Designed miniproteins, single chains, continued (4). Designs and how they scored, part 74

Each design is a single chain, and the fold is of that chain. pLDDT is the mean over its residues in the fold that is shown.

## One batch from the design tools (miniprotein)

Design m14731
Fold by ESMFold2-Fast:
Formats: structure tokens, C-alpha cells, sequence
Structure m14731 (fold): chain A 55 residues (1-55)
């Protein structure tokens, strides 16, 4: 149960790191906004899973 949550959190962190790298490399403001929106979604999912892990 907790092991599954930890695995999901780790996978989401890996995706967040990839998106952060793409944001850093992008010079297009519209693309950066899109990537930031995706990153915010992943951060929200991570927060939700962390809350469930601590419940």
C-alpha cells in the first residue's frame, strides 16, 4: 500500500524534473506557460499522494 504510493510519487517527481529541464531550456514564453501548467498539475498530484501517504 505505502510502497505503491511511494512508487507513484517517485514517478511523478521524475516527470517534474524532466518538465523543469524543458522549461529551463525553452525560450518560447507560450511553451514555458504550457510546461509550467503541466508542472503545477504534477506538483498537485504529488501533494495529494503525500497527504494520502501521511494519512
Amino acid sequence: KKEELVKRIKELFDEAVKLAKEIRQSTDPERQKELVEKLKKIASEITKLVDELRA
Scores: mean pLDDT 81

Design m14732
Fold by ESMFold2-Fast:
Structure m14732 (fold): chain A 61 residues (1-61)
Amino acid sequence: MDSIIEEAEEYLKRLKNPELKKKLQEELERLKELLKENASVEKIVGAKLRIIGIMLDDELS
């Protein structure tokens, strides 16, 4: 779902951990580039899962 980009961008604005903020920003930029290039479903899903993983790592830490 494209809503993951919006959720991650809002999360990024509130994120206080500088290491996770940098990782989340880099993965968001990567996902946007993959979508622009019409990359394979596997690559797009992989990027979305990395974004979710970063947000979960922050929430569970």
Scores: mean pLDDT 79

Design m14733
Fold by ESMFold2-Fast:
Structure m14733 (fold): chain A 88 residues (1-88)
Amino acid sequence: TLKNSEIKAIGDLVYKSFVALGVAEDDAKELADYASKLAAESGDKNVANLINMNISKIATLYAEGKITLDQAKEALVYIVENGKLKEF
């Protein structure tokens, strides 16, 4: 079971990754909150590692306008469910 501090750390990582690439703070926060929710619902400690390994690629695709906000959320779901980045 993931601790609240571990869930927060996942959200903080997602937020930082998106903001570092120039994504708007409101979009970055929405994606961070969504990732934290997915991690909390999964309860799997490996989700933190899977997000950490793949989040920079999702953030880059979004920052470059190659995927939408909804597609970024789909990519986060795909990581949690399949352990790898979704192909778009």
Scores: mean pLDDT 80

Design m14734
Fold by ESMFold2-Fast:
Structure m14734 (fold): chain A 85 residues (1-85)
Amino acid sequence: SSMIPELAAEQAKGLLEKLKEEAEKAKEEEKPKLIEQAEKFIKDLEETIKYLREKFPNNEKAKEAIKELEELLKEAKKLLEELKK
């Protein structure tokens, strides 16, 4: 089925929360896998934002979901930078 804007934002938030929890508990040897997961998550978020902009250009709920996804993208990029330190 087609992606629903509200559901996309909710799912992305849940995935980022899990990734943050794993990062807080991560041992040094686990960081490479978390970096890979964070990079994939960032790519998936960027693709989702692009899809929602193209598929729902005049939808107010989609605009709100895109704003939420853009904030999650910023948080995910910060997490990735912290994991690479």
Scores: mean pLDDT 82

Design m14735
Fold by ESMFold2-Fast:
Parts: sequence; structure tokens; C-alpha cells
Structure m14735 (fold): chain A 77 residues (1-77)
Amino acid sequence: SSGMQTLANEIIEQSKKADKESQEKVTKYAQEALDLIANGGPREDVTLQLTKATKILMDSLGMEAVEEVHARVERAV
């Protein structure tokens, strides 16, 4: 649980390098993941929200800039 929370927060930090619209979308999905973690939601739902956030980051910043976070989300499944 703490590992997924750390990933969500790191995704939010990485989003600060993106444009404002991408930051807001990434923060929305990462926050949904954090809310799911806080409420004991299914791991699959948490990873789905984090996957949506990382996809927006990749589209905005490029794959190389977010590959570590992306790989960690994929391994969380």
C-alpha cells in the first residue's frame, strides 16, 4: 500500500515538468489512485488510475523521462 502511495506521489511530482493541462489530468488520476488506497479499493483499480496518469506523462514528457515510474506501475500489476 505504501509503495503504491509513493508511486502516485512521484507521478504527481513528475507532472510538474509537464504543461498545465497535463499536470491537472495526471494529478486527477493520481489523486483517484490515492483515494482508492485510502479507502481500501481493489489493487487493479489503483493500478488502472496510475496507468492512465503515466500514459499522459509519457505523451507530454516522452517515454525516456518517465520510464522508471512506468515500469514500477507495470510491475505493480
Scores: mean pLDDT 82

Design m14736
Fold by ESMFold2-Fast:
Structure m14736 (fold): chain A 60 residues (1-60)
Amino acid sequence: GLSKEEILRLIALELRLIGLEFELELLKAQGTDDPERRRRIAELEREIEELRREIEELKK
């Protein structure tokens, strides 16, 4: 089982994930015709994937 500190970290990571996913959707809603915006979307998608993997490792 997770310690209290690990549980709090997991909650913090999941809240950050929600925030990043919201930012990604907001950015996509503003359009994707700009190459710089498209690059930033790709960066956010990568950060979201990395964070999801960290969360999954903690849930073991």
Scores: mean pLDDT 81

Design m14737
Fold by ESMFold2-Fast:
Structure m14737 (fold): chain A 92 residues (1-92)
Amino acid sequence: MASAIEADTLFALYLIQLAVLKIAAERYKSKGDVENAKKFYEEAIQLAEKGIEELRKLAEASTDPQARAVLEEGIKILEDYIKEFKKELEKL
């Protein structure tokens, strides 16, 4: 059974990994390296999609309403990051 703390910890780990990929993509974009910028944005989208799948499985298995709320909010935030990264890819 996932607690709210376990849900928050898992979400935070995904956010840290996404931040690293975003920083890498933005640095390559700033240097005009479109190919590497695209690769890192695509990896960030794939990681966020994996995160959404994992958080959904935990939400469905959770009997704790607070843990479910944290997981559902985390899914929303990851969906917003996917939209952001897709917009950045369109600008490359």
Scores: mean pLDDT 85

Design m14738
Fold by ESMFold2-Fast:
Structure m14738 (fold): chain A 60 residues (1-60)
Amino acid sequence: SEKSKKLKEVAEETKKKLQEILDEFEKSGDYSKEAIEEMEKKAKEVLEEAKKKIEEIEKE
């Protein structure tokens, strides 16, 4: 269950990072297409990193 614990930690950290991106977006008050695209790019980077970490944990 050590792997399961690490997987949950990655998931929780990912949720927090995504929430922070959303909070920053909302706080900016900038709802332009460019601001949305920047938010999407940041979210994709967070998700890509999370996927790589999960894959490495699962290979152990």
Scores: mean pLDDT 84

Design m14739
Fold by ESMFold2-Fast:
Structure m14739 (fold): chain A 61 residues (1-61)
Amino acid sequence: SPMEEAERLAERVKAETDPAKAVALAAEMYRLARETGDPELRELAREVAFHAHDLNEAAAA
């Protein structure tokens, strides 16, 4: 299901050490959320995007 795919992507983002890859994976989750129209999936994508943003901010410092 789309939610199962999104949860798998979320796990990958949490384990990712490369900020650019984390941001790209988070963007894929947003695309999936937009395609399904599922508000729960959109919320998961938002949480994951915050993690990717924090990782990118740390790399920029």
Scores: mean pLDDT 78

Design m14740
Fold by ESMFold2-Fast:
Structure m14740 (fold): chain A 63 residues (1-63)
Amino acid sequence: SAEEYTEKGKELFEQGKYEEALKYYEAALVLDPNHKEAWENAGKVLEKMGKLEKAKKMFELAK
């Protein structure tokens, strides 16, 4: 489910595995594009990766 993928992404984020975390958040958003938590957490990952413009877009989509 979108929730399960989001939880896996959080675990990877805590481990510093930012690219892997982002892939899990993207998978969650494929299942549920309205999953605000996945958009917000994708933004946080992108900030950690220095991709600030893309992070801003993710936060905008989190509404």
Scores: mean pLDDT 85

Design m14741
Fold by ESMFold2-Fast:
Parts: C-alpha cells; structure tokens; sequence
Structure m14741 (fold): chain A 76 residues (1-76)
C-alpha cells in the first residue's frame, strides 16, 4: 500500500481505529501508545503509525521504534 493510500485510510481516525486498520505489530502499537502518553497529537500519531507500518523495524523494542520515528521527524 502506498503512503498516499495509508494517509487516506487513517485520515480523521483515532489511535484505536488506526491500530485496527494498519498492519502493525504489537511492538509498533506499543510505540504509538508511548507517543500518545508523551503528548503527541492524533495527527502526529497518524504520521507515526504510517511510518511504523512501512518500516522493517518490526523486531525493535517499542522505545526504539519511538526513537526511530523521532529521528525521522528531525531529518525533515
């Protein structure tokens, strides 16, 4: 699925709906919960979910996934 298709799919969705719609691992879902706890907005959580669903970082810890997404955001 393209980035554009994923953005369309998650647009206007809550974090709980995103977890049901995207092919996320349990660690990727946990990473999104950590980002929500840190105060990231629903819009930023949607971007993080798309990023995580398209990475090959699925074997990393939830905290490592959070750190990888934050580094990607800094590169933009």
Amino acid sequence: MSVEELRELVKGKSLEEIKKLLPLSEKQKEALDLLEKEGYSEEELREAAIFLSRTDLGNESAQSLVDFWKEKKKEE
Scores: mean pLDDT 76

Design m14742
Fold by ESMFold2-Fast:
Structure m14742 (fold): chain A 70 residues (1-70)
Amino acid sequence: ASAEEYYNKGLELEAQGKYEEAKAHYEKAIELDPNYGKAWGNLGLLLLKLGKGKEAVPYFEKFAELAPNL
C-alpha cells in the first residue's frame, strides 16, 4: 500500500463520517511519505473538525512548509 492509497481510503472513510478511521489512514499516509502534503493538510482540517485545534497546528505548519507558494 502507498501513501496515496491510504490517503484515498481516508477520504472515503471521511465521506462515510468515520473520522477516527480517516485520521488513522491519513497518519499512515504521512508515515509512508512524509512529503505527501495533501495528507498533512487534510489531517489538520480533520483535527479541527474533531475539536483538536491545538493538535492541528503542526500539521498545517508542515503543509505550509511543503506547499509555501499556494
Scores: mean pLDDT 83

Design m14743
Fold by ESMFold2-Fast:
Structure m14743 (fold): chain A 69 residues (1-69)
Amino acid sequence: MEEEAKELIKRLEELKKEAEKNGDEKMAEELGRQIELLKTALASGNKELVEQAIKYAKETIKKAEERLK
């Protein structure tokens, strides 16, 4: 779970950099919010919050990958 969350954070950070390079400020902000939510969930130690944050992170990654093609 922690390893999966850390890998998702890395992917979100990569996509955020790509969104910033492409001038997609709204997508960069959304990706930044997901990074912070996932980090906060990990810091909380609450497994349910981490699982929910992972689900939202995966959805945001898919959306960003479709938009940043």
Scores: mean pLDDT 82

Design m14744
Fold by ESMFold2-Fast:
Structure m14744 (fold): chain A 75 residues (1-75)
Amino acid sequence: SEEAATLYEKIANLYLEQGKAEEAAKAYEKAANIYEKLGKKEEAAKLYEKAGKLYELLQNYEEAAKSYEKAAKLL
């Protein structure tokens, strides 16, 4: 549901406040996946981009590329 996506965004923000970038990226991906299934492409793309940026900061380039690719496919 859309409410579940919003909750995963809040979870991601809480992880970011704690400096837990990997957990935050995963939570953004969960939120993005829900928005994508709901047909909310712009919201999903934005969250996949946020996850990609966090994976880049972690030097997890494979996951970053996958997240950016998902965002690109929605735009």
Scores: mean pLDDT 89

Design m14745
Fold by ESMFold2-Fast:
Structure m14745 (fold): chain A 67 residues (1-67)
Amino acid sequence: MELIEEIEEAVRNEDKEKALELLEKALKESTDPGLIELFEGAKNAVENNAPKELILRLLEAARELAA
Protein backbone atom coordinates (compact mmCIF):
# COMPACT_ATOMS: atom_id res chain seq x y z
CA MET A 1 0.00 0.00 0.00
CA GLU A 2 1.28 3.48 -0.91
CA LEU A 3 2.19 5.59 2.15
CA ILE A 4 -0.37 8.29 1.24
CA GLU A 5 -3.10 5.61 0.97
CA GLU A 6 -2.15 4.35 4.47
CA ILE A 7 -2.43 7.90 5.85
CA GLU A 8 -5.85 8.31 4.17
CA GLU A 9 -7.02 5.03 5.76
CA ALA A 10 -5.83 6.15 9.23
CA VAL A 11 -7.68 9.47 8.78
CA ARG A 12 -10.90 7.69 7.68
CA ASN A 13 -10.62 5.39 10.73
CA GLU A 14 -10.08 8.45 13.00
CA ASP A 15 -6.80 6.90 14.19
CA LYS A 16 -5.04 10.18 15.05
CA GLU A 17 -1.88 8.54 16.44
CA LYS A 18 -1.40 6.34 13.34
CA ALA A 19 -2.12 9.25 10.97
CA LEU A 20 0.50 11.45 12.70
CA GLU A 21 3.08 8.61 12.71
CA LEU A 22 2.60 8.02 8.97
CA LEU A 23 2.65 11.77 8.19
CA GLU A 24 5.95 12.12 10.09
CA LYS A 25 7.34 9.25 7.98
CA ALA A 26 6.07 10.92 4.78
CA LEU A 27 7.72 14.23 5.78
CA LYS A 28 11.03 12.44 6.52
CA GLU A 29 10.96 10.71 3.09
CA SER A 30 9.81 13.79 1.09
CA THR A 31 12.24 16.13 -0.71
CA ASP A 32 9.69 18.05 -2.83
CA PRO A 33 8.80 21.42 -1.21
CA GLY A 34 5.16 21.16 -2.41
CA LEU A 35 4.73 17.68 -0.92
CA ILE A 36 6.36 18.82 2.35
CA GLU A 37 3.94 21.78 2.54
CA LEU A 38 0.89 19.52 1.94
CA PHE A 39 2.04 16.91 4.50
CA GLU A 40 2.80 19.66 7.09
CA GLY A 41 -0.69 21.09 6.43
CA ALA A 42 -2.27 17.64 6.87
CA LYS A 43 -0.26 17.06 10.09
CA ASN A 44 -1.39 20.41 11.53
CA ALA A 45 -5.00 19.66 10.53
CA VAL A 46 -4.88 16.23 12.26
CA GLU A 47 -3.27 17.73 15.41
CA ASN A 48 -5.99 20.43 15.56
CA ASN A 49 -8.88 17.97 14.92
CA ALA A 50 -9.82 19.66 11.64
CA PRO A 51 -12.69 18.15 9.58
CA LYS A 52 -11.79 14.78 8.06
CA GLU A 53 -12.81 16.08 4.62
CA LEU A 54 -10.18 18.86 4.77
CA ILE A 55 -7.42 16.42 5.75
CA LEU A 56 -8.41 14.00 2.96
CA ARG A 57 -8.38 16.87 0.41
CA LEU A 58 -4.80 17.76 1.39
CA LEU A 59 -3.78 14.10 1.00
CA GLU A 60 -5.51 13.92 -2.41
CA ALA A 61 -3.51 16.98 -3.54
CA ALA A 62 -0.31 15.31 -2.27
CA ARG A 63 -1.17 12.11 -4.20
CA GLU A 64 -1.74 14.12 -7.41
CA LEU A 65 1.52 16.05 -6.94
CA ALA A 66 3.46 12.80 -6.29
CA ALA A 67 2.15 11.22 -9.52
Scores: mean pLDDT 82

Design m14746
Fold by ESMFold2-Fast:
Structure m14746 (fold): chain A 70 residues (1-70)
Amino acid sequence: DEQANKALEVLQSASTLFIELLKSGESVDDALKRAIEHLDQEAERLGLSAEYKERVKRWLEESAERVKKL
């Protein structure tokens, strides 16, 4: 499934940025905002559907909430 593969690529890219920003000392909320901006740009570049984009965004938001509880 081409769309699923694109979603995984976007997820990997946005997740990597999110973790890098956290390691650099950014707050969870600021890191999430930047990761979502990057997700939006990558989704547009790859032609990811709105449905898959929303799923990836939700996954990042849920991951950010889990990080806050560490």
Scores: mean pLDDT 86

Design m14747
Fold by ESMFold2-Fast:
Structure m14747 (fold): chain A 88 residues (1-88)
Amino acid sequence: MLFERIEKNKELRDQTLAAVREAIRAMDEAVKKGDFKEGAEKVRQLAEQNPVPEVADHLRAAADALEKGDSRTALAHIMGAFAVAVDL
């Protein structure tokens, strides 16, 4: 049914956009505190909770980059997850 498909896509998009927003906050907090390990763990949990595989893959890559202190690569992957969300 078309209505059920629209609702499911909206829920997936809203969930992914919320995850992207929380990932950006975790990254910003990690940079401000100099605690990249805590920030990476939060982003990794967001990846594990997201039902969209491509979004989860981007968030995992962002967590891995953040754990290494590479905030630029982490941001690029978070923006990749955002792009997937917009196309949902």
Scores: mean pLDDT 81

Design m14748
Fold by ESMFold2-Fast:
Structure m14748 (fold): chain A 63 residues (1-63)
Amino acid sequence: SAAAEAAARAAARAAAGDAEGGSLGYTKQHNSGGATPEQAAAGGRAAAEGDGARAKDLILSGG
C-alpha cells in the first residue's frame, strides 16, 4: 500500500542517518537546509507508529 511504502522510505532514511553517525557526523558540519539525521530518525519512528502526518512534517521541515 502507499502507506506501507511511505513508512518503508521514512524508515530507510532514518536508518541511513543512524548509520552515518547522526549527531556526531552533523556536529562537524551544520550546513543549513535539509533534514538532519535526528529528523529522519524521528520521521521513521513516527511512520512506524502509523503517524504519517508527523513523519511527513518532520522530514519536510528540514527542506
Scores: mean pLDDT 56

Design m14749
Fold by ESMFold2-Fast:
Structure m14749 (fold): chain A 78 residues (1-78)
Amino acid sequence: SEAEREKELLEKVEKLKKELREEYESLSKEELIELLSKKSGVPKSALESLSKEELRDILSELLAQEKMAKELEAEAAA
């Protein structure tokens, strides 16, 4: 069912977000701003107002969505 598929996707996204959050724990605020700016197109000045934790959370969410999209595309191509 669609509800079961949605639940599975949400669980995968949450797992990826946790893994990515841990992976980027060692990055500085400046490194997080640089990566997020490159990925999202948001100006660095807009991101400087956010905390390191907020930047890490946003980056982790964005990257988790990107990885999920690539995995779904790969499964469709297989």
Scores: mean pLDDT 77

Design m14750
Fold by ESMFold2-Fast:
Structure m14750 (fold): chain A 68 residues (1-68)
Amino acid sequence: GAEEAFKNAVTDVLIKNNGVISGDELLDLLKSHDVSDKLKNALLDVLKKNNGVITADELVEAFIKALS
């Protein structure tokens, strides 16, 4: 689905950027994909907590929690 496509796109960025994605990159991907408000808000909360960056591990945890 749309969230799976978004997750795959984010994973590609993480692989290219040594396991980190910036807030700007993540927001661009959110704009390009139809993502639930629950997932979007969860990711924005992690960005606020981590000063605008998310690691691969934090992103995977956010996806798992949002999809549960």
Scores: mean pLDDT 74

Design m14751
Fold by ESMFold2-Fast:
Structure m14751 (fold): chain A 79 residues (1-79)
Amino acid sequence: SHMEKSREIAREIGRDFVAFFDEVKPLADELAEKHNLTPHQRSLVELILASLRRKHPGELTDEQIAEEALAWLERVRAL
């Protein structure tokens, strides 16, 4: 049924997001300590890292993803 298919897709999206957050959490924690980020800024960096990892699976190194996430945070701080 359409409802079962929608529920399965929602579970897959949820699992993918949880997996990506779990994968990037150590890097987000490391960047938060290194750059003295607030809890809000850390949460934003974690979200950006998860999004970049999902968009570029295996294409970017942790260093490149971290650099990109920090560049985004700098832009947000400038606003």
Scores: mean pLDDT 73

Design m14753
Fold by ESMFold2-Fast:
Structure m14753 (fold): chain A 60 residues (1-60)
Amino acid sequence: MIRRTFRFENATKATGAALRAIGENPEAKVTVKGNEVTVEVEEGPAGDRAIAGVESIARS
């Protein structure tokens, strides 16, 4: 299991990142706390895509 926490500029970006993680991996455990998103996924392609999607939004 991979667990990553990301901090965003605002709650809108955090919500978008959470939705992206679920869209890439529906089995992902995603927790949103204000502008912070924690993603827990199993190792594998779907988990990697979820993490990459969240990182992409964090960098934009």
Scores: mean pLDDT 81

Design m14754
Fold by ESMFold2-Fast:
Structure m14754 (fold): chain A 66 residues (1-66)
Amino acid sequence: VEKEIEELKKKIEELKEEKEELKKKIEEAKKEGKEEEVKKLERELEEIEGLIGIYEGLIKILEKKA
């Protein structure tokens, strides 16, 4: 169980890094006036936030079983 929790934490950290990269791309696209690109990147950000939430939920379930 502990190894599974550590693997999920590592995946969350990787997703958080990708989230920060997307935030930077969104700011760049906003500065360039690329509304369609901003919308696309915001959707990708929502998907990553959803995945982080799923993995955090799994960690909580695993911690309750331990």
Scores: mean pLDDT 82

Design m14755
Fold by ESMFold2-Fast:
Structure m14755 (fold): chain A 77 residues (1-77)
Amino acid sequence: SAALEALEKAKEALEKGDIEAAKEYLQKAFNHAMSELPFDEAMAVGELLGKAVKAAEEGDIEKALEYVERAKERIEK
């Protein structure tokens, strides 16, 4: 899944403290989720990824990673 690959890159960026790269990969993950999932599931993923972006911008990397993992679980089911 291209969405899952983008989420893995977002996790790597978050772990390195590269917030701008993480935000770019989270946006790519949402774009892929929109093409791979039904609309309602893609929107649920988008909400989790938005929360991950906010946590990362606030410096809460642990919380951002939790939201990324929850988004991953929704894509994998």
Scores: mean pLDDT 85

Design m14756
Fold by ESMFold2-Fast:
Structure m14756 (fold): chain A 92 residues (1-92)
Amino acid sequence: NPELEAFGENLIALAEIVLETAKKLNNKEAEEYANKAIEYAKQGKLELAKEYLLKAIDLIHKQLREVTPKDIESRKKVEEDFDRALERAKNS
């Protein structure tokens, strides 16, 4: 499925950006989650890759500032949009 492959490649690219950000912030836990996201995406396990990518992003947000209710709402929206995009790619 070319759309699913493209989705996986885009997820890897995003996870690599998150990994570099985590390294610059010296956030070892976020680095570990970003690395897991890359590995699961390479295996085609896109739901697991998404889960670990979002965990890495959540840790970076927590380190950079106090998490607000608006941040929680935005994060949930991103997860829902990601889930819809993944389901669309699977059904292509």
Scores: mean pLDDT 81

Design m14757
Fold by ESMFold2-Fast:
Structure m14757 (fold): chain A 94 residues (1-94)
Amino acid sequence: AAEEEARRLIETAETALLIIPNNPVAYDKLGRAYEILGEREKAAQAWVNAGKNYLEGEDYEKAIEAYQRALSLVPDNEEARKLLKEAQEKLKSK
């Protein structure tokens, strides 16, 4: 079942974050897992955290995708909206 896969993703991601706290792949896994569980607010926050880590690594396209996914789950997330604009401006200046 999808819920069982989601629980495994959460366990894997939490373990990874204990070793490397600034890990966009771990936050990506958390976002996907919480989406499967229907936890929209938790999923959106995980995607925002993934995006922030991608932005710091200058992976602007992945940051944009992460913020867009957060906004698809919580359209009025002001943090995601501001960070999306920042990532888009940085990509355009490249």
Scores: mean pLDDT 82

Design m14758
Fold by ESMFold2-Fast:
Structure m14758 (fold): chain A 63 residues (1-63)
Amino acid sequence: VSDQEVSRIQEELVRAIEAHRDDRELVERLIRLLLGLQDGVRNRDVKTVQAKVDEIRRLLESA
């Protein structure tokens, strides 16, 4: 996963949080995914980053 891909998915996730601010449960889930993605990036854990990107992508497609 490229740094550009991670940046784009983070931006999409932030926009989704803004769009669904009234859905507290969904917002909490999105925030946890964002934190998990950031943690994976910080630890240079490529597998965790890829897994989080895929999970975020699936969640955004279903919302």
Scores: mean pLDDT 78

Design m14759
Fold by ESMFold2-Fast:
Structure m14759 (fold): chain A 60 residues (1-60)
Amino acid sequence: SEIEKLREKLLELQKKIEETLQKIYDNLSDPEKKKELEEKLNELRKEAERIQKELEKLLS
């Protein structure tokens, strides 16, 4: 179903968010790398929010 596909995508995004957070923690001494990872994290969170809103619309 469409709901199952969106849930799967959300789980993949949550995994990527966790991986990116770990990379940020591992690169605290590298300001350039940290900045790139923080921008990546922001993009991933924005995409996850978009998918959550789509799921809520389908359940309305």
Scores: mean pLDDT 85

Design m14760
Fold by ESMFold2-Fast:
Structure m14760 (fold): chain A 73 residues (1-73)
Amino acid sequence: MSREELDLEVEIAFGEMIAGLAKSQGKEEYAELIEKVIDKARELGDPEEARKMVKQALEAFNNDDLEKLKELA
């Protein structure tokens, strides 16, 4: 893999871990929205943008801000 592809996959994996945590807590709607954010980040193919999107999703999840997650997805 190129360095950029590797960096993107690292950010995607981190996002998938956050979605898994949400699902394990019974927060299925949060998990689904985080998965949509990850799909969008993967489609963009930009590791820097993916990192920003995943960070915003984590922040929204930690703040219990469902509306913010819907805006990101």
Scores: mean pLDDT 82

Design m14761
Fold by ESMFold2-Fast:
Structure m14761 (fold): chain A 61 residues (1-61)
Amino acid sequence: AEAVAEAKAPGDVSVASAEEGGVFSSAGAVWNPDGTITVARTVIRSPEDKETRTETRAAAV
């Protein structure tokens, strides 16, 4: 399972986490004052096997 977070309105901050079978995932989304959305996602399968991705994109308005 993978956590998903979304910001839906200006000023929103959203955080989600999920754990299944020892795999932990977390996600965060922030609607920035400049009209962009920043999303970060981390998945931890083991201490050595973790992935973090961060992306900033224009808000769909």
Scores: mean pLDDT 71

Design m14762
Fold by ESMFold2-Fast:
Structure m14762 (fold): chain A 74 residues (1-74)
Amino acid sequence: MPSRRELVEEIVRLAREAFPEDAEVQTLVEMLERAVESGDEELALEALRALVRYAAKHDPELARRIAELTERVE
C-alpha cells in the first residue's frame, strides 16, 4: 500500500500538473506539504479539502481523483 507521504506526493503532482501557474493551488500544496512534515493532521485535511473544492470548480474529474486519494491519507 502507498504510504501517507506517497499519497500526498501524488496529490501534489496531480495538482501542479493541472494548475502549474496557479498561485492559489501553489499555496494550498505548500500548506499540505508543511502540515504533513509537522504532523498537523487538521491543517493537512483543511488543505486537502480546500484543494478538492478548488479543483471541482475547474476540473470535476481531477477533483474526484484527489478526493479518493485524500480519503486514503487517514
Scores: mean pLDDT 76

Design m14763
Fold by ESMFold2-Fast:
Structure m14763 (fold): chain A 70 residues (1-70)
Amino acid sequence: SHDEEAKKLAEEALRALRAGDRERARELIQKAISLATNPDLLKALQGALEALERGDDVAAEAGLREAIES
């Protein structure tokens, strides 16, 4: 499903973020948002993106973990 693909992209975004590649993480989160249809998944991904834009890597990681578990 599109939501399963979005979760896989969130897993890749989390790995990119942990590696310090914030640009790659942002690209992957934006792609995941474009595929997500589940409202809880979408909200978690949007929260992760907003945190990343603020430079809050801890909150971004938490949002990505929330998305993966949704």
Scores: mean pLDDT 88

Design m14764
Fold by ESMFold2-Fast:
Structure m14764 (fold): chain A 87 residues (1-87)
Amino acid sequence: FEALEAAQLAGDGSAAADAFAALRAEVGDEAMRAGVAAGRAAAREVLGDITDIADVSDEQARAAARAGARAFEEAVRQVLAGREPVA
């Protein structure tokens, strides 16, 4: 989770893709899809009504990335806790 957040903050798409692949292998596709959906929703909530990415400050971008990463982690954890975990 921290590695994925760091990769997104650095703009390293390759590192982010590797982190997603590792998490998917560990938690399964369904948990990953739930995490991605929750992360996107949390990031959009932080950014609010900002429609142009050029109007997003570095602080807002970092806050959105942190909120997204936390929501992602929580959604994955909830999926695993609410049903049989991938052993």
Scores: mean pLDDT 66

Design m14765
Fold by ESMFold2-Fast:
Structure m14765 (fold): chain A 57 residues (1-57)
Amino acid sequence: SLSDIELEINIGLLRIIRGVYLIEGKEEKAKEIDKIIEEIEKSKSVKLAEEKLKEIL
């Protein structure tokens, strides 16, 4: 569905942000993103993913 595509795009963006933090040596921030991704994957909520991305960006 469109919601599934939107969810995967938002998770993909979070994974990119995690990668940037790791390159910058910000390991604790990368771990924080991992926890956020886990929460989103469990909830399947596009709204939660969007809210978390807005908090980070």
Scores: mean pLDDT 84

Design m14766
Fold by ESMFold2-Fast:
Structure m14766 (fold): chain A 60 residues (1-60)
Amino acid sequence: ALEEMKKLAEEGLASEDAEEAARLGSEAAQIGKQNPEYYEETLKYDRLIVQKILELERAK
């Protein structure tokens, strides 16, 4: 579960498409919500995904 969450978050961060980054980030966040023991890690990746989405939107 933690590895799956990290994989989805990393794929979102590697994406060059804001919608894809948002979708992958949402999937990672859902795994984190179902596994509260990963709360800190989930919040860290959520913040990184939000920043990535903003950067991709600015690049348009």
Scores: mean pLDDT 77

Design m14767
Fold by ESMFold2-Fast:
Structure m14767 (fold): chain A 64 residues (1-64)
Amino acid sequence: MSDAERSAAAARAAAEAGDAAAKGTGGYQHLVMGNDEEMARRAAEAAGAGDAEAAAKYGILGAQ
């Protein structure tokens, strides 16, 4: 895939993960969300900007 295609796929995956989290949250995410939410947001922003490497990096950090 081109870098643009990889970036679009990463942005879509981040949006789907965000939607899944929103549907599944019932208070627990508000208690445990912290730096992980910021990393996830940065990953989505990087993916939207076309930076697949930064998106992957922040996605990994947010998954910890």
Scores: mean pLDDT 58

Design m14768
Fold by ESMFold2-Fast:
Structure m14768 (fold): chain A 62 residues (1-62)
Amino acid sequence: MIEEGPLASGPRGEEEKKELEKAIEELKKAKTREEILKAIGEVLREIGEVVDSGLAYLRQQR
């Protein structure tokens, strides 16, 4: 049994959305071209995770 901790306790989809929002905020704070490119890569990856989670939810509801 896992102990309590600062680990995410929300639904999977909610956590993915939170991570996507954080990635977008980092992108907004990026000042250099290298930071921007790295942040864009992270945002794209998080979008993929959100889409996958959404599709899994829809499949389960149907």
Scores: mean pLDDT 68

Design m14769
Fold by ESMFold2-Fast:
Order: structure tokens, then C-alpha cells, then sequence
Structure m14769 (fold): chain A 78 residues (1-78)
């Protein structure tokens, strides 16, 4: 349980950092970097969803799965 919670916290921090980098890439017009960062964010959000599912928190698992799908779709549209 505690190891899974720590992993989620680490992934959430990584998503926050990558999201800031994504905003910078978009503001710079660097579409290739933005697409790569968005895909990496989507992958991490999907991992968070799976970890919440392991914890039995289905509400948060669904939330993060939906967020991952939305970010991946946005990346593919770039």
C-alpha cells in the first residue's frame, strides 16, 4: 500500500513538471517537443490510473484514465 502511494506521488510530481515543460514548448511553437511531452504525460497518467485501480480507488482510476486519453488525443492532433 505505502509503496504504491509513494509511486503515485512521484508520478504526480513528474506530470506537474512535464506539464510546465509542455506549456513552454507550446509557447515557443516547438510542436515536436510538445507532442513528445504530451505523449509522456499521457503514459504517466495511465500508470497513475493503474496504481489507483490497485488501491481500489476506482473513481480516481477512471479520472486519470480519462485524463490520459484526452492528453494522448491532443498529442496526436498536434
Amino acid sequence: MDEIKKKIEELEKEVKRLSAELVQALNAGDTDTARRLAREIADKLEEIAKLYEQLGNTEKAEHYRRAAEDVRAAADAL
Scores: mean pLDDT 87

